Designed miniproteins, single chains, continued (3). Designs and how they scored, part 52

Each design is a single chain, and the fold is of that chain. pLDDT is the mean over its residues in the fold that is shown.

## One batch from the design tools (miniprotein)

Design m9909
Fold by ESMFold2-Fast:
Order: structure tokens, then sequence, then C-alpha cells
Structure m9909 (fold): chain A 95 residues (1-95)
């Protein structure tokens, strides 16, 4: 499902991409790549609140560098939403 989600995303079919990433997460909730990809899709859609939520889930499901990357992406989504305070909190967690 992850590969099919990535193909749909590359083709601009965001709704189909979301469906495949949700299926990947249902099979393995610790699949941080699927959470990360959902964050990217919702960022492209301008739904920064959901993007932040999914990037945080990706950080919880990962460790080390991957955790930090997901927290940085969540912070950037918070900035795009105009929430500088949340962005700073997320960056502190990435340390």
Amino acid sequence: HLDEGQKAYAEGDLETAIKHYEEAIKKDPKNWLAWDNLGQVYTEMGDYEKAIEYYKKGAEASSGWDKRVNLFKAAEAARLAGDEKLAEELLKKAK
C-alpha cells in the first residue's frame, strides 16, 4: 500500500494517496514513513492542523534522526499555519 500511495501522490491523486497510506498505518501503526507521507499530503492540501498531527505520529513511531526530521516537518507545518509558539515547542523536542 505504501508504494501505491507514493505512485498516487506522484500523479497528484491526493485522495487515493491518503487511502493507501491509511491502509499502511492500519497494518502497522509504527510505520513512520506512512505517517510522514500523510503529513506531506495534508501540507500540500493546506490542512496544516492534520499535517502537524501526522508528522507528530511519525516522530512517535520513529527514533534518532527520523524522529528529528518528523519534528522539524511538524514545526514547519506549524509555521505555515502561523503558530510560531507551537513551531518553537516542536523544534525543542527535536534536540
Scores: mean pLDDT 83

Design m9910
Fold by ESMFold2-Fast:
Structure m9910 (fold): chain A 71 residues (1-71)
Amino acid sequence: SLDERARELAKEVLPEIRPLAQAAGLTDEQAFDLAYAVARELIEEKGDEVTPEDVIAAVRARLQEWLAERA
């Protein structure tokens, strides 16, 4: 299912996004929720071709935008 795939991707990418998420003041739970939401959006747009690398790139972009808005 979309939910199961999104959760799988979120779990896989969490270690890669953790340093940026911590810099943004997010807990691991909040970082997971963000990765899950991003993964779901990407799967809805691209289907089964979504990779962990796609999720990492999108999460990093969103965290950097969020930090820039607060600066």
Scores: mean pLDDT 84

Design m9911
Fold by ESMFold2-Fast:
Structure m9911 (fold): chain A 50 residues (1-50)
Amino acid sequence: MEEDRKKLEEYAKELADRVIKNGINLETALKRAEFAGLDVFAEKLREALK
């Protein structure tokens, strides 16, 4: 689980960067990620919103 989480964090960072580059609505993406239980991805999206 810990090892999988590290891979998830790396993947989430890459996806968050892509969301930013494409100008996708970060607020909407964050809400969707939270509903889907993608906590790691949601954290990266919150950082991008700062």
Scores: mean pLDDT 69

Design m9912
Fold by ESMFold2-Fast:
Structure m9912 (fold): chain A 61 residues (1-61)
Amino acid sequence: TREVLVEVEGPLTDEARSAVVKATKEAIDKGYTAEQAAKLVEERLKSVGVDAKARATVVDI
């Protein structure tokens, strides 16, 4: 099974944590690459007022 691991730098609010979880699930469901997943997470964080960088790694489990 394909899993995406996402790491975000900086402090997160409850809304930001929820956005990361939802974006990560969406990236997995759509089969995104690590780069695409990181960009999606960053975009979702920005939409809730958090400007943070994300790193993503795709692993097979």
Scores: mean pLDDT 76

Design m9913
Fold by ESMFold2-Fast:
Structure m9913 (fold): chain A 71 residues (1-71)
Amino acid sequence: AERLMEEAERLIREAARAMSQGDFQRAVELAERAVRLAEEAYRKAPTLETEILLGVARLVLGVARTLLSKA
């Protein structure tokens, strides 16, 4: 579970960076991967930490998709 959380957190940071650079397509791709890993982490170990991670990943994906749709 920890490895999945670390990878998801890394992808969330990379997605946020891509959004700040205007690369919304890359941000969506990274955020979709982050959500998948966060969902797997939550399924394996449903804790407050994995729940928060999943929530953050989903929020980042939603923002990235919205920005991409306007580009």
Scores: mean pLDDT 85

Design m9914
Fold by ESMFold2-Fast:
Structure m9914 (fold): chain A 63 residues (1-63)
Amino acid sequence: MSAEELLARAEEAARAGDLVTAGRLYLEAALLAKKEGDEETLKRADENLRRVLEAAPDPLAAL
């Protein structure tokens, strides 16, 4: 699995309103991108994770 694949799944979950799944997948994408040295995917995953946390912190805190 690639970090970009996880990022794409996270964005799909976010569009569906599943912020809990989106947050988890963005976190996984960021961690994998960092290990692979994929700066662009890491930056995108981090930015989107921050937006999800700021928009709906309670759903993610329940995890």
Scores: mean pLDDT 75

Design m9915
Fold by ESMFold2-Fast:
Structure m9915 (fold): chain A 88 residues (1-88)
Amino acid sequence: MEKELEEKRKKYEILIGMVLAGLRHLGFDVTEEELRAASEELIGKLLGTLFDYAGNAADPAAVARSLAEIRRLVDEIRKRYEEFKKKQ
């Protein structure tokens, strides 16, 4: 029980760190608090889109689509964080 919870927490911390680093590298001003307010599903989708962006660097149309999706996901995360603050 304890080891499974620690492993899940470690994976989540790695996921948050990777997404935060990737977004900041692309010039998005996202905070750790905004990312932590997002669902694991939304964070996972954002990480996947960041990998798609990096992997499709040779295709300008695919790069543009991935960047637009990253912007959309960042806006959704910010919206969720603002909703979270209003509930407190």
Scores: mean pLDDT 77

Design m9916
Fold by ESMFold2-Fast:
Structure m9916 (fold): chain A 76 residues (1-76)
Amino acid sequence: SEEQRKQDAENALKGAKATIEDLRKALESGADPVTLANLFTAAAIQASAAIFYGNKEAEKVLEEVRKLAREADEKL
């Protein structure tokens, strides 16, 4: 159970980081608002899941999502 929770947290954090990289690329390429919204939602869910499983590093990932959302809003 403890081992599984650690794996779930690590997987969620890896997923969040990968989605943020996809989000940055999408922002740079001028992707449509629907694509951006889907990537923001996915990153936020994955980061929140990692936080729920006790991964403190995921807080930084969630802050990065919030920063990118503000930058995207200025462009939309």
Scores: mean pLDDT 78

Design m9917
Fold by ESMFold2-Fast:
Structure m9917 (fold): chain A 58 residues (1-58)
Amino acid sequence: TVRELLEQARAALEAGDIETAKEYLSKATGMPLSYVESLSEEELRRIIEVALKALEDK
């Protein structure tokens, strides 16, 4: 699911595996990997957190 991909992206980012985090974010959001590669680490972190909050279940 999209949530699982975003959780994988966050886990990779926390582990310092930035390239894996970018791949999972691209898969989760449908954004081209080339676009995601243009993001800074802080932009990447913010997008992952915003997307996860948008998918938060009750």
Scores: mean pLDDT 78

Design m9919
Fold by ESMFold2-Fast:
Structure m9919 (fold): chain A 83 residues (1-83)
Amino acid sequence: MSDLEHVKAAVDRLAALTAGLSREELLAALKEFLASLVNEGYISEEEAEELLEEAEELARVLSTPELLARFRERLIEKLEEAS
């Protein structure tokens, strides 16, 4: 499996697991998810921090499904740029 396909599958699993979570619980789950991607070498710590900061800002204006969709798009963009 390519890194991109692996991460897409991981985000889809995260979305299913977080569907009923509050904003705070969702952001905590995203932080843990990003930390796992850094540990696996898919993204840098700096990229994870940027993605988390963007998600925190978007959480102020977007619903949970919209936030997850935007997070998925931004993470995929970062992985495609790194390829």
Scores: mean pLDDT 76

Design m9920
Fold by ESMFold2-Fast:
Structure m9920 (fold): chain A 82 residues (1-82)
Amino acid sequence: SKEEMAKKIEEYADRVLAGEDPEQALREAIKLAFKALENEKDSKTVARAIGLILDAVAAVMEGNYEEAAKTLRELADLIKKL
């Protein structure tokens, strides 16, 4: 379900926050988000999700794991509402 996908993204956000293989955790969260969005037809929702994904990538690349985790939690909340 979308709720289970969102919960897994939140678990990956916690791993990023802890610095536990943050690049791998981010990659798995992104893969799961794209699966959740696979049949989404609302272009605004898709654009918002892509924006959050890009922001999370930038935060991880900068070593800002706190901001990355926060952004992934926002992505999870968006997925939960699909």
Scores: mean pLDDT 88

Design m9921
Fold by ESMFold2-Fast:
Structure m9921 (fold): chain A 101 residues (1-101)
Amino acid sequence: EPRGALVTEGKATAAVLVDPDGKATIGLRVSPDASYEDILRAAEKAVELAKQAGAKEITAYVPNDPRAVEAVKEALEKAGFEVTEISTAPDGSVVIKAKQK
C-alpha cells in the first residue's frame, strides 16, 4: 500500500504519496497570496518526507505559477535530486520529474 502524508506551511499545502518501488508523487497546492517562503517550506518538507520514505524518483504536480515551480526545483536540488524533465499537463499544471543524484 502506498504511504501518504500531507504537509501544510502557511497557505501552501503538499500531498506526498510514496510507492514501495521507490517512486513518489507530490501534489502542491498554493493560495495566490502564499509567500515564497511558505511555498518553499512546504516543498522542502514534502521532498524530505519522500526521500526519508525511500523515494529515488519524484514526480511533482505544481500550479503553473513561477514561484511554485522555482520552489519545487530548489527543494529537489537541496535534497539531492536532479530535475530531469519539466512539462505541462493537459489541465495546465506543471509536471516536474526528478531522480536521486
Scores: mean pLDDT 85

Design m9922
Fold by ESMFold2-Fast:
Structure m9922 (fold): chain A 80 residues (1-80)
Amino acid sequence: SKAASLVSAAAINMVGAEASALLLEKDPERALEEMRRNVEAARESYELVREVGTEEDARLAEEYLRRAEEILREAEERLK
């Protein structure tokens, strides 16, 4: 379904943020840019899921978005 694809997209972008975190030590600028793109994409997926998905779909997408946002927040705090 469209909602299931959007939830999967949110999950993929959360994993993308985790992968980008591995670059923080070697290339912090690139890592932050990639994490920001992943968070933005996860957020867009979550907003769409809220309109077309079930309550469970929205909850899952929100959890993935929250994890991506937390990864970015921690990275930004480390690089101040």
Scores: mean pLDDT 86

Design m9923
Fold by ESMFold2-Fast:
Structure m9923 (fold): chain A 68 residues (1-68)
Amino acid sequence: SEILKLIEEMIKAIKEKDVEKARKILEELAKLVPKELYPLLKKIHEALANGKYEEAIKLLKELKKKLE
C-alpha cells in the first residue's frame, strides 16, 4: 500500500529529524487518506508543528493501524 509506505517514510524522517521531508510526506498523505481520518492527520500536523515528535510518531502508528 502506498499510504502505508508513506507513513513508514514519515516516521523515519521524523526520527532522522528531517522535518522538511516529514512535512512533504504529510501533504502526500492528506491527498490519499480517507476523509474520516482527517482529524487524526490534523493532530499529526499539530504535533509535528509543535516539535512533539514522539507524539507525532505515536499518532502515525495509530493512523497505520486504522488503514490495515
Scores: mean pLDDT 86

Design m9924
Fold by ESMFold2-Fast:
Structure m9924 (fold): chain A 64 residues (1-64)
Amino acid sequence: VDAAADAIMAQPPEQRPAALKAHLEATSVEDRAPLLGAVLQRTPAEDREALIKAAMPVFAALTD
């Protein structure tokens, strides 16, 4: 989880939403929420909304 979060944060800010979505889709269901949390902890508050919006389709698919 932490290694994946570090890899996402190594991307330029504009690439992080796409990288987060790709990593979440490749991650086991039980590790997805911890990964999102780890990325958000590393992200300034003003950039968190874009990351949450990118992650939402992955989590929405689990609810259906």
Scores: mean pLDDT 75

Design m9925
Fold by ESMFold2-Fast:
Structure m9925 (fold): chain A 64 residues (1-64)
Amino acid sequence: HMSKEELKEMAVEAARALADSLGLTPEQRERLIAEVQKAVDEAESEDEAMERFGALLDRTRAAA
């Protein structure tokens, strides 16, 4: 079981790794990280945070 801060840290690291693997620009990378942080911060539960985070990464990957 992860704390909200630990979950946010893991989500940000995953977003950075995805951005690097897709060759995103610094601006696109910063935007993705901000969106991921917002998704986790605004989530009411860990499950909701994981669902929003996963959907965001899936959409980013599909758009590449």
Scores: mean pLDDT 80

Design m9926
Fold by ESMFold2-Fast:
Structure m9926 (fold): chain A 71 residues (1-71)
Amino acid sequence: KEIVEEVEKLTKEAVEELRELGQTLLAETVESYGEKVKKEIEEAKTIEEQEKLKKEAEETLKQLIELGRKL
């Protein structure tokens, strides 16, 4: 539950930052990615799997934000 909320928060923050930068298409892509990851975490049967998915999502979101800032 808490892991899902953390990923949702990180996704919303990334989407907001990208929209403020005028990167609308990238923001929409990040929003879709966040929904997919949220579903995968909710379907994961162990806390270890949920934490792994969260870590991978955090890395991906950081890369997408950095890309948006450079554009």
Scores: mean pLDDT 82

Design m9927
Fold by ESMFold2-Fast:
Structure m9927 (fold): chain A 55 residues (1-55)
Amino acid sequence: SMEEEARELAIEGASKAFELLHARLVEKASEEEVEKLQAEVDAIEARFRAVAAAR
């Protein structure tokens, strides 16, 4: 269901956002790595918004 998909995307997004924070603040990852992770977070958020808007 769209509700299940939204929940799964929210969990995935939260996990990826934490991975981004860890890479930036703990690992001191390169700008390229940070940009890649940010793009992944943005893509998940965009999909979540699309699923939520379809309700």
Scores: mean pLDDT 82

Design m9928
Fold by ESMFold2-Fast:
Structure m9928 (fold): chain A 68 residues (1-68)
Amino acid sequence: MEKEREEEGRRKAELFEKALEELREYFEKHPDPEIFEKAVERARGLIEELRKFAPEEAARLEERLEEL
């Protein structure tokens, strides 16, 4: 049944969008290389989770992460 996977995909996409915003805020408030590196690592983990449900969205978000 696709409905459950679709719902999980949406939740993960929302979580990743929030994580991307947190990453930007963290970089602005804490422009420390160590903190930034850990935030990027966390974001990559979320992208990999999203890739299992929405590989296209994961690719787009990974591209946005690289632009940071």
Scores: mean pLDDT 70

Design m9929
Fold by ESMFold2-Fast:
Structure m9929 (fold): chain A 60 residues (1-60)
Amino acid sequence: MKVETFEFENASKATAAALHAIGEDPEAEVTVKGNEVTVTVKEGPKGDRALAGVRAIADS
């Protein structure tokens, strides 16, 4: 499994990232703590897409 924590500029971006992760990988475990989102995914293309999307939102 892959676990990564992302920090966002605001809670709105954090929420958008969490929803994106669940949408890409419904099996993902997503925890939101204020402006932080922790994503736990299984190794594979769905998890890789979920992490990539969350990273893109964090970097925007």
Scores: mean pLDDT 82

Design m9930
Fold by ESMFold2-Fast:
Structure m9930 (fold): chain A 77 residues (1-77)
Amino acid sequence: LDLPQEVLDQLSKARYLEGLGLRYLSQGNYDKAAEYFRRASEHYRRAAELTPDPADREALLQNADLLDQLSDRAAKL
């Protein structure tokens, strides 16, 4: 993978937080699920900012947008 280390670090944080969000969602803890999805989205956006390739940047921003939508939906449950 040709991504800079800073991008990989942000992706690792994003994936970890996304996993926590999904875990809290499965437990019915919607407030924590919303919080962790939002935090994961922030790290995906940071990874996108640091990514030199436009296609990779677009994919990371799409992941961030999906997590923002999941956060908003969880917050309404």
Scores: mean pLDDT 86

Design m9931
Fold by ESMFold2-Fast:
Structure m9931 (fold): chain A 116 residues (1-116)
Amino acid sequence: SLIDKLKELAKKIRELVEKLREYIRQGNADAGYDDTELPEGLIREAVELGEKASRLAENAATDPKAAQELVEIGEKARELLEKYRPNVSPRSPIAQLVYEILEAVVEAGEVAKELL
């Protein structure tokens, strides 16, 4: 069901955000906190959108306002992907996780749109 898919996406997004935070925390000596494959601020934006999307996805099935906000967050993630996603696979694990989070947030927004 769409509800089950949203719950799975909420869990997936949360796990991706936690994995990204752990990579940043461990401090890849070669990458630092700034990844040369990513625009300034995109790591922070991906974390913020992911955390908000996972929370909204848990409530979207029973709260139309949460579903609407999740659609808006999904569209924001799509705009970031269209603007910044490279034509070649990113080399950095941090960059890979950032784009995976944004893609999962887009999918959550699409599922929420079907509930409206």
Scores: mean pLDDT 81

Design m9932
Fold by ESMFold2-Fast:
Structure m9932 (fold): chain A 79 residues (1-79)
Amino acid sequence: SPIEEAIKLLKEALEYLRKGDIQKAQELLNKAAELLYKEEPEVLEEIDKELVKFADEHPDATQEEMLELAIKKLEEIKE
C-alpha cells in the first residue's frame, strides 16, 4: 500500500530528525510526499490540511511534532 510505504518513510525520517540528521530526514520526507502525491493525492491533501490547522493552533510546534502528527493521521486513514 502506498499509505503503508509513506508511513514507513515518515517513521524513518522521524528517527533521522531525532538523531540530528536533518538532510537525511528531509530526503525521506520528500520521498513520502512524492509517493502520496502520485498514488494517493487526496490523502496527501487531507494530511496537509490537518498539519496547517495544527500549525495555526500551535505556532511554536516543532518539525518533530508536525511529523509525528502526519504519521498518526496516516495510520488513522490506513485503518
Scores: mean pLDDT 86

Design m9933
Fold by ESMFold2-Fast:
Structure m9933 (fold): chain A 60 residues (1-60)
Amino acid sequence: MKGDLYEAVKDYEAKLPVELSLKKGEIVEVLEEVGPHYVVARSLETGEIGIVPKSVLRKL
């Protein structure tokens, strides 16, 4: 994998079309940081890519 692995610590519902929805416990690959509060991540379950808040992720 090219990025670091993170776990969703809670469910997150996408609020914008560019955001990724996550379920608690879902593992994502963080590809890029977007400012101080967001990352671009890929879901390892669905393969979908989108922006998520850093606050819903925990580094593995």
Scores: mean pLDDT 81

Design m9934
Fold by ESMFold2-Fast:
Structure m9934 (fold): chain A 65 residues (1-65)
Amino acid sequence: MASLYTAAAILIAGAEFSLSLGDRETAIEEAKRAIELAEELEKLGETEEAKKLKERAKEVIEKAE
């Protein structure tokens, strides 16, 4: 549980950092990967945590596009 959340959070942080450097492709890739991990977390019953991670990842994608 915590490990999966941590992995997704790290990917989102990396995506936000990549976006700050103007690397939109890397930011989108990392954000999409984080969404996949958040979806796995949601399947495991951690719906609220998954929602927060997906919202953060979607914000990165919106800013990158």
Scores: mean pLDDT 81

Design m9935
Fold by ESMFold2-Fast:
Structure m9935 (fold): chain A 82 residues (1-82)
Amino acid sequence: TAADKAAFQQAKAALDATFDAAVATAGQIGPELQQLMERARDAGNGAVDGFEKAGDYAKGAQVANQMTAEIQAATAALQAAA
């Protein structure tokens, strides 16, 4: 539905912003960690794009929201350890 697509676009935008923040945080710690986070971003975006191409906006939104939560938790743990 149009509502499912809107929810998906919102979830995707939130995930993109979350990955950008995570890459920036990792970069402050070191280049190896930045590269690992950049690879995680590429893999995560690839998975979400796969759902978009399939037209599965509901599942795509669910996966994007789950990844956002996981990357936020990882970034917070990384900041606490620094």
Scores: mean pLDDT 87

Design m9936
Fold by ESMFold2-Fast:
Structure m9936 (fold): chain A 58 residues (1-58)
Amino acid sequence: SLREEIEKIAPEIKSIAEMVAEAERLAEKYGVPLSEVLRLLTEVLLKQQEEENKAKKA
């Protein structure tokens, strides 16, 4: 599914540019709006960043 592929890709995304490129690829593959893929990618990336920030601050 789209969400499963996003969760697999998210750990490999190191920049906003990579996020957009992967989102465009997934939007084309699944025939969904780019905005929908970006929403899901941003959600997953923000969750990962929050976990990293907690580790860095602690």
Scores: mean pLDDT 75

Design m9937
Fold by ESMFold2-Fast:
Structure m9937 (fold): chain A 72 residues (1-72)
Amino acid sequence: SEERKKIEEEIDKLIDDMVSLPADTPPELQERIREAVRKATIEFAEKLIEKNVDLSKLPPYFQKIVELIKKK
């Protein structure tokens, strides 16, 4: 449970690092955008895992996300 939370936090951080928002963006809007992007990215990665896609065909960034999801 604690280990899974750390993995989820690492996945969220990797995805969030790809989303740059203006400094004047309200915090509530920032969180909504980040939540939407995290959800979409995770759902897409899970779909690729289910379809048994060759991970070597994915960009390195996405390979790392898939590997972290598999550790859960």
Scores: mean pLDDT 79

Design m9938
Fold by ESMFold2-Fast:
Structure m9938 (fold): chain A 63 residues (1-63)
Amino acid sequence: MEEREAALADLRADPWNETAISRLIEIFKKEGKLEEARKLVDEMLKRYPDNPAIKRARKEIEK
């Protein structure tokens, strides 16, 4: 989807963009791609372990 590609581009430019992170997670959840969302969040947590938006996204996916 166009929204997913835009959010990914935003994250590449600014990995701390909480809005882009939240939008990507919502898109994957809407598409039923929870495993893809989890992989993305896990990779981002390895690079940015103290980012609160990423931590929140992981908790939301695990529900």
Scores: mean pLDDT 71

Design m9939
Fold by ESMFold2-Fast:
Structure m9939 (fold): chain A 55 residues (1-55)
Amino acid sequence: SMEEEARRRIREALRAHRAGDHPRALRLFRETMEENNLSDEELSLMVAEVVAEEA
């Protein structure tokens, strides 16, 4: 599904962020938004879900 693809991309972005590669993390978040037509709010909610699932 499109959601599952977006979630995989978000996990990549979070890994980049945790590794200190903030420019890469930002690019991955932007690509996820563009490819899935997500708003900032929708992206934030999906990031929160992924973070909760990984914790």
Scores: mean pLDDT 82

Design m9940
Fold by ESMFold2-Fast:
Structure m9940 (fold): chain A 100 residues (1-100)
Amino acid sequence: KKTITIKFTGKDSGLNIYNKMSLAVLTYGGDVQIIITAKTDGDLIKLTASSLKAGGAISKDLGAKVTIIAKNASKGASKQIQKKYKEYKDKGITLKTYIK
């Protein structure tokens, strides 16, 4: 199935994340893959949490599968991100973390 890849940085807002995901699903009719990078662990955790919330809404509203990829995470950041993911595991969201 066609998957649209969108990149977000630690400066992107939750509204921008939701709007870009929504537009991709409505325009292309596919699933979405999000790649997240940030300069700090705090920004990476915060952006990933916003993306999980947005992805859950997109999956519920539009029936699309959402894959979120957090890159260059520390071990601690990856652990915190995975804890947040447990709230979304059954909501059509897949999360992957890659440690630096």
Scores: mean pLDDT 78

Design m9941
Fold by ESMFold2-Fast:
Structure m9941 (fold): chain A 68 residues (1-68)
Amino acid sequence: FTCTLKPVNQTTVTLTCSKSATLILPDGKKINLSGGSVTLSVEDVLKAKLICDGKTYDVKDVCTVILP
């Protein structure tokens, strides 16, 4: 299971996952990533967790940043 973080601007990134996953934000909000992507703040995404097939991952451990 892998993910990609693409910078949109200084404060915003787009997260894309290789499989369907649930993103859990630091405030407890859940976002379903069913084959899609989500755009959110850098601060929130770096502290978020991903759940895929019952396994929990830190975003920083499974996501590759696309540099310009």
Scores: mean pLDDT 75

Design m9942
Fold by ESMFold2-Fast:
Structure m9942 (fold): chain A 65 residues (1-65)
Amino acid sequence: MSEEEFDLEVELALHLIRATIAEKSGDYEEAAKHYERAANLAEQLGRTDEAEVFRKKAEEMRKKA
């Protein structure tokens, strides 16, 4: 992995962890923001299927907020 790619991977993982914690805590607005950021990072990494999953989770969280 390039340095840039590695940094995006780490940022994706951190946002996904934060999204999961927020979701379990009932903070749906916070969870949606982190899932949306994770989706954008996955898209930048060329992981289109993963990005789509995260976008759907963000939408689901927004509906519960």
Scores: mean pLDDT 83

Design m9943
Fold by ESMFold2-Fast:
Structure m9943 (fold): chain A 81 residues (1-81)
Amino acid sequence: MKLEEEMEKVIEELKEVLEEAKKLGDEELAKLLEKTIKVLKETLERLRKDPENEEIRREAEITIGIGHLVLAVAKLILNKL
């Protein structure tokens, strides 16, 4: 899978969980998810401008990992509600 495709997928999943957090009134979780989505979108934009740049690709891999971690934490919090 291309890094761009993986990052787009993680952003999509974070947006779905953000909608759920907002419906449940969890403002703190919603703010964390919004901030995470913003960081991923900014990294994706840089990656789209220079997809062959090794340094940007490494940063993208790390931010995808952070996105997955935030998703796991968000799902854990929502499961406790």
Scores: mean pLDDT 84

Design m9944
Fold by ESMFold2-Fast:
Structure m9944 (fold): chain A 91 residues (1-91)
Amino acid sequence: SEREQAERELEELERWLRERTDDLVARMPDLSPEQAEQEVKRLIDEARARGNELVSKIKDVKLATLVRMRMLAAMGEAWVRVRQALKALQA
């Protein structure tokens, strides 16, 4: 079903975002501030593009809204983590 496919694609995207965030945070101390900012921007831009593509494929408005809300929550969690790592690097 559309709901089952959207749920699977969302779970895969949430897993991808978590893994990429974990990797970036772990590598952050080895990056220059400029490199760190560029990698953070790339991660956020790619997450936003993937999320928008996923939502655009959903015909059910209620399902699309739920998926969008979960994407925003996952991106917010990732942003908090990378922002904390960036602040530590700049201190």
Scores: mean pLDDT 86

Design m9945
Fold by ESMFold2-Fast:
Structure m9945 (fold): chain A 94 residues (1-94)
Amino acid sequence: MEQEVVDYVALSLREAAIDFLEEKSKENPHLLPELAKEYEDLGKFYEELGKYELAAEYYRKAGEIYEELGDYEKAKEMYEKAEKAEKKAEELRK
């Protein structure tokens, strides 16, 4: 119970930080690398929690930002992580 509340609060704070960066990066493209890293870190966090559909979503978002930045190797890495997470999510639905 208490540990679940702590995990939920940590997740909510990460999501709030991402919301802030999403808003600010629209006016300040220099924030896009930080936004991409936060998406990557959140993808890893959800993967560790076994929430593979959410992990795939955030890895894909990170890949999209890295692609926008011209970092095609990082974008490819993120898309591959998203694909692996999506396959795990599909396996768990059975």
Scores: mean pLDDT 79

Design m9946
Fold by ESMFold2-Fast:
Formats: C-alpha cells, sequence, structure tokens
Structure m9946 (fold): chain A 73 residues (1-73)
C-alpha cells in the first residue's frame, strides 16, 4: 500500500467543514475508481494532518491534491 501524509493550515472555525469535504472527496474518488482509499485526519489548533492510504499511488496523490484545494477554499 502507498501511504502519504500532509499538514494543512485551515481557517479557524472551518476545520470540521474541511475534514468533511476531504472525506467526501475520497469516498467519491473510491466509488469512481473502484479502489479502496483510507483517510485519517487529525486536527491540532489550525493545523490539519491528512494521511491517505491506497493500493494506487496516483489515487493517493489525487486525494492529497483535493485536500489542499479544499483547505484553501
Amino acid sequence: MYKKEIELEVKEGKEEEVVAGIKQAARHLSAKTGVKIEVKTEVEGNKLTVTVESEDEKVVQQVLDAAKRIAEA
């Protein structure tokens, strides 16, 4: 399995919305590709740690890219 982790800064009060958005994006991508995707999120203040695991490295990277986009919104 491929496992990658990123740290993102999220706007105060938006942590729950960002986490929900990331998990939803991963579920959508998993349904579209048929590949199992595991996402773990940890929030510490304004920092969000996102860990993504999958059998496909491209899928892991796509979820990480989506997470960055969602956190910047």
Scores: mean pLDDT 83

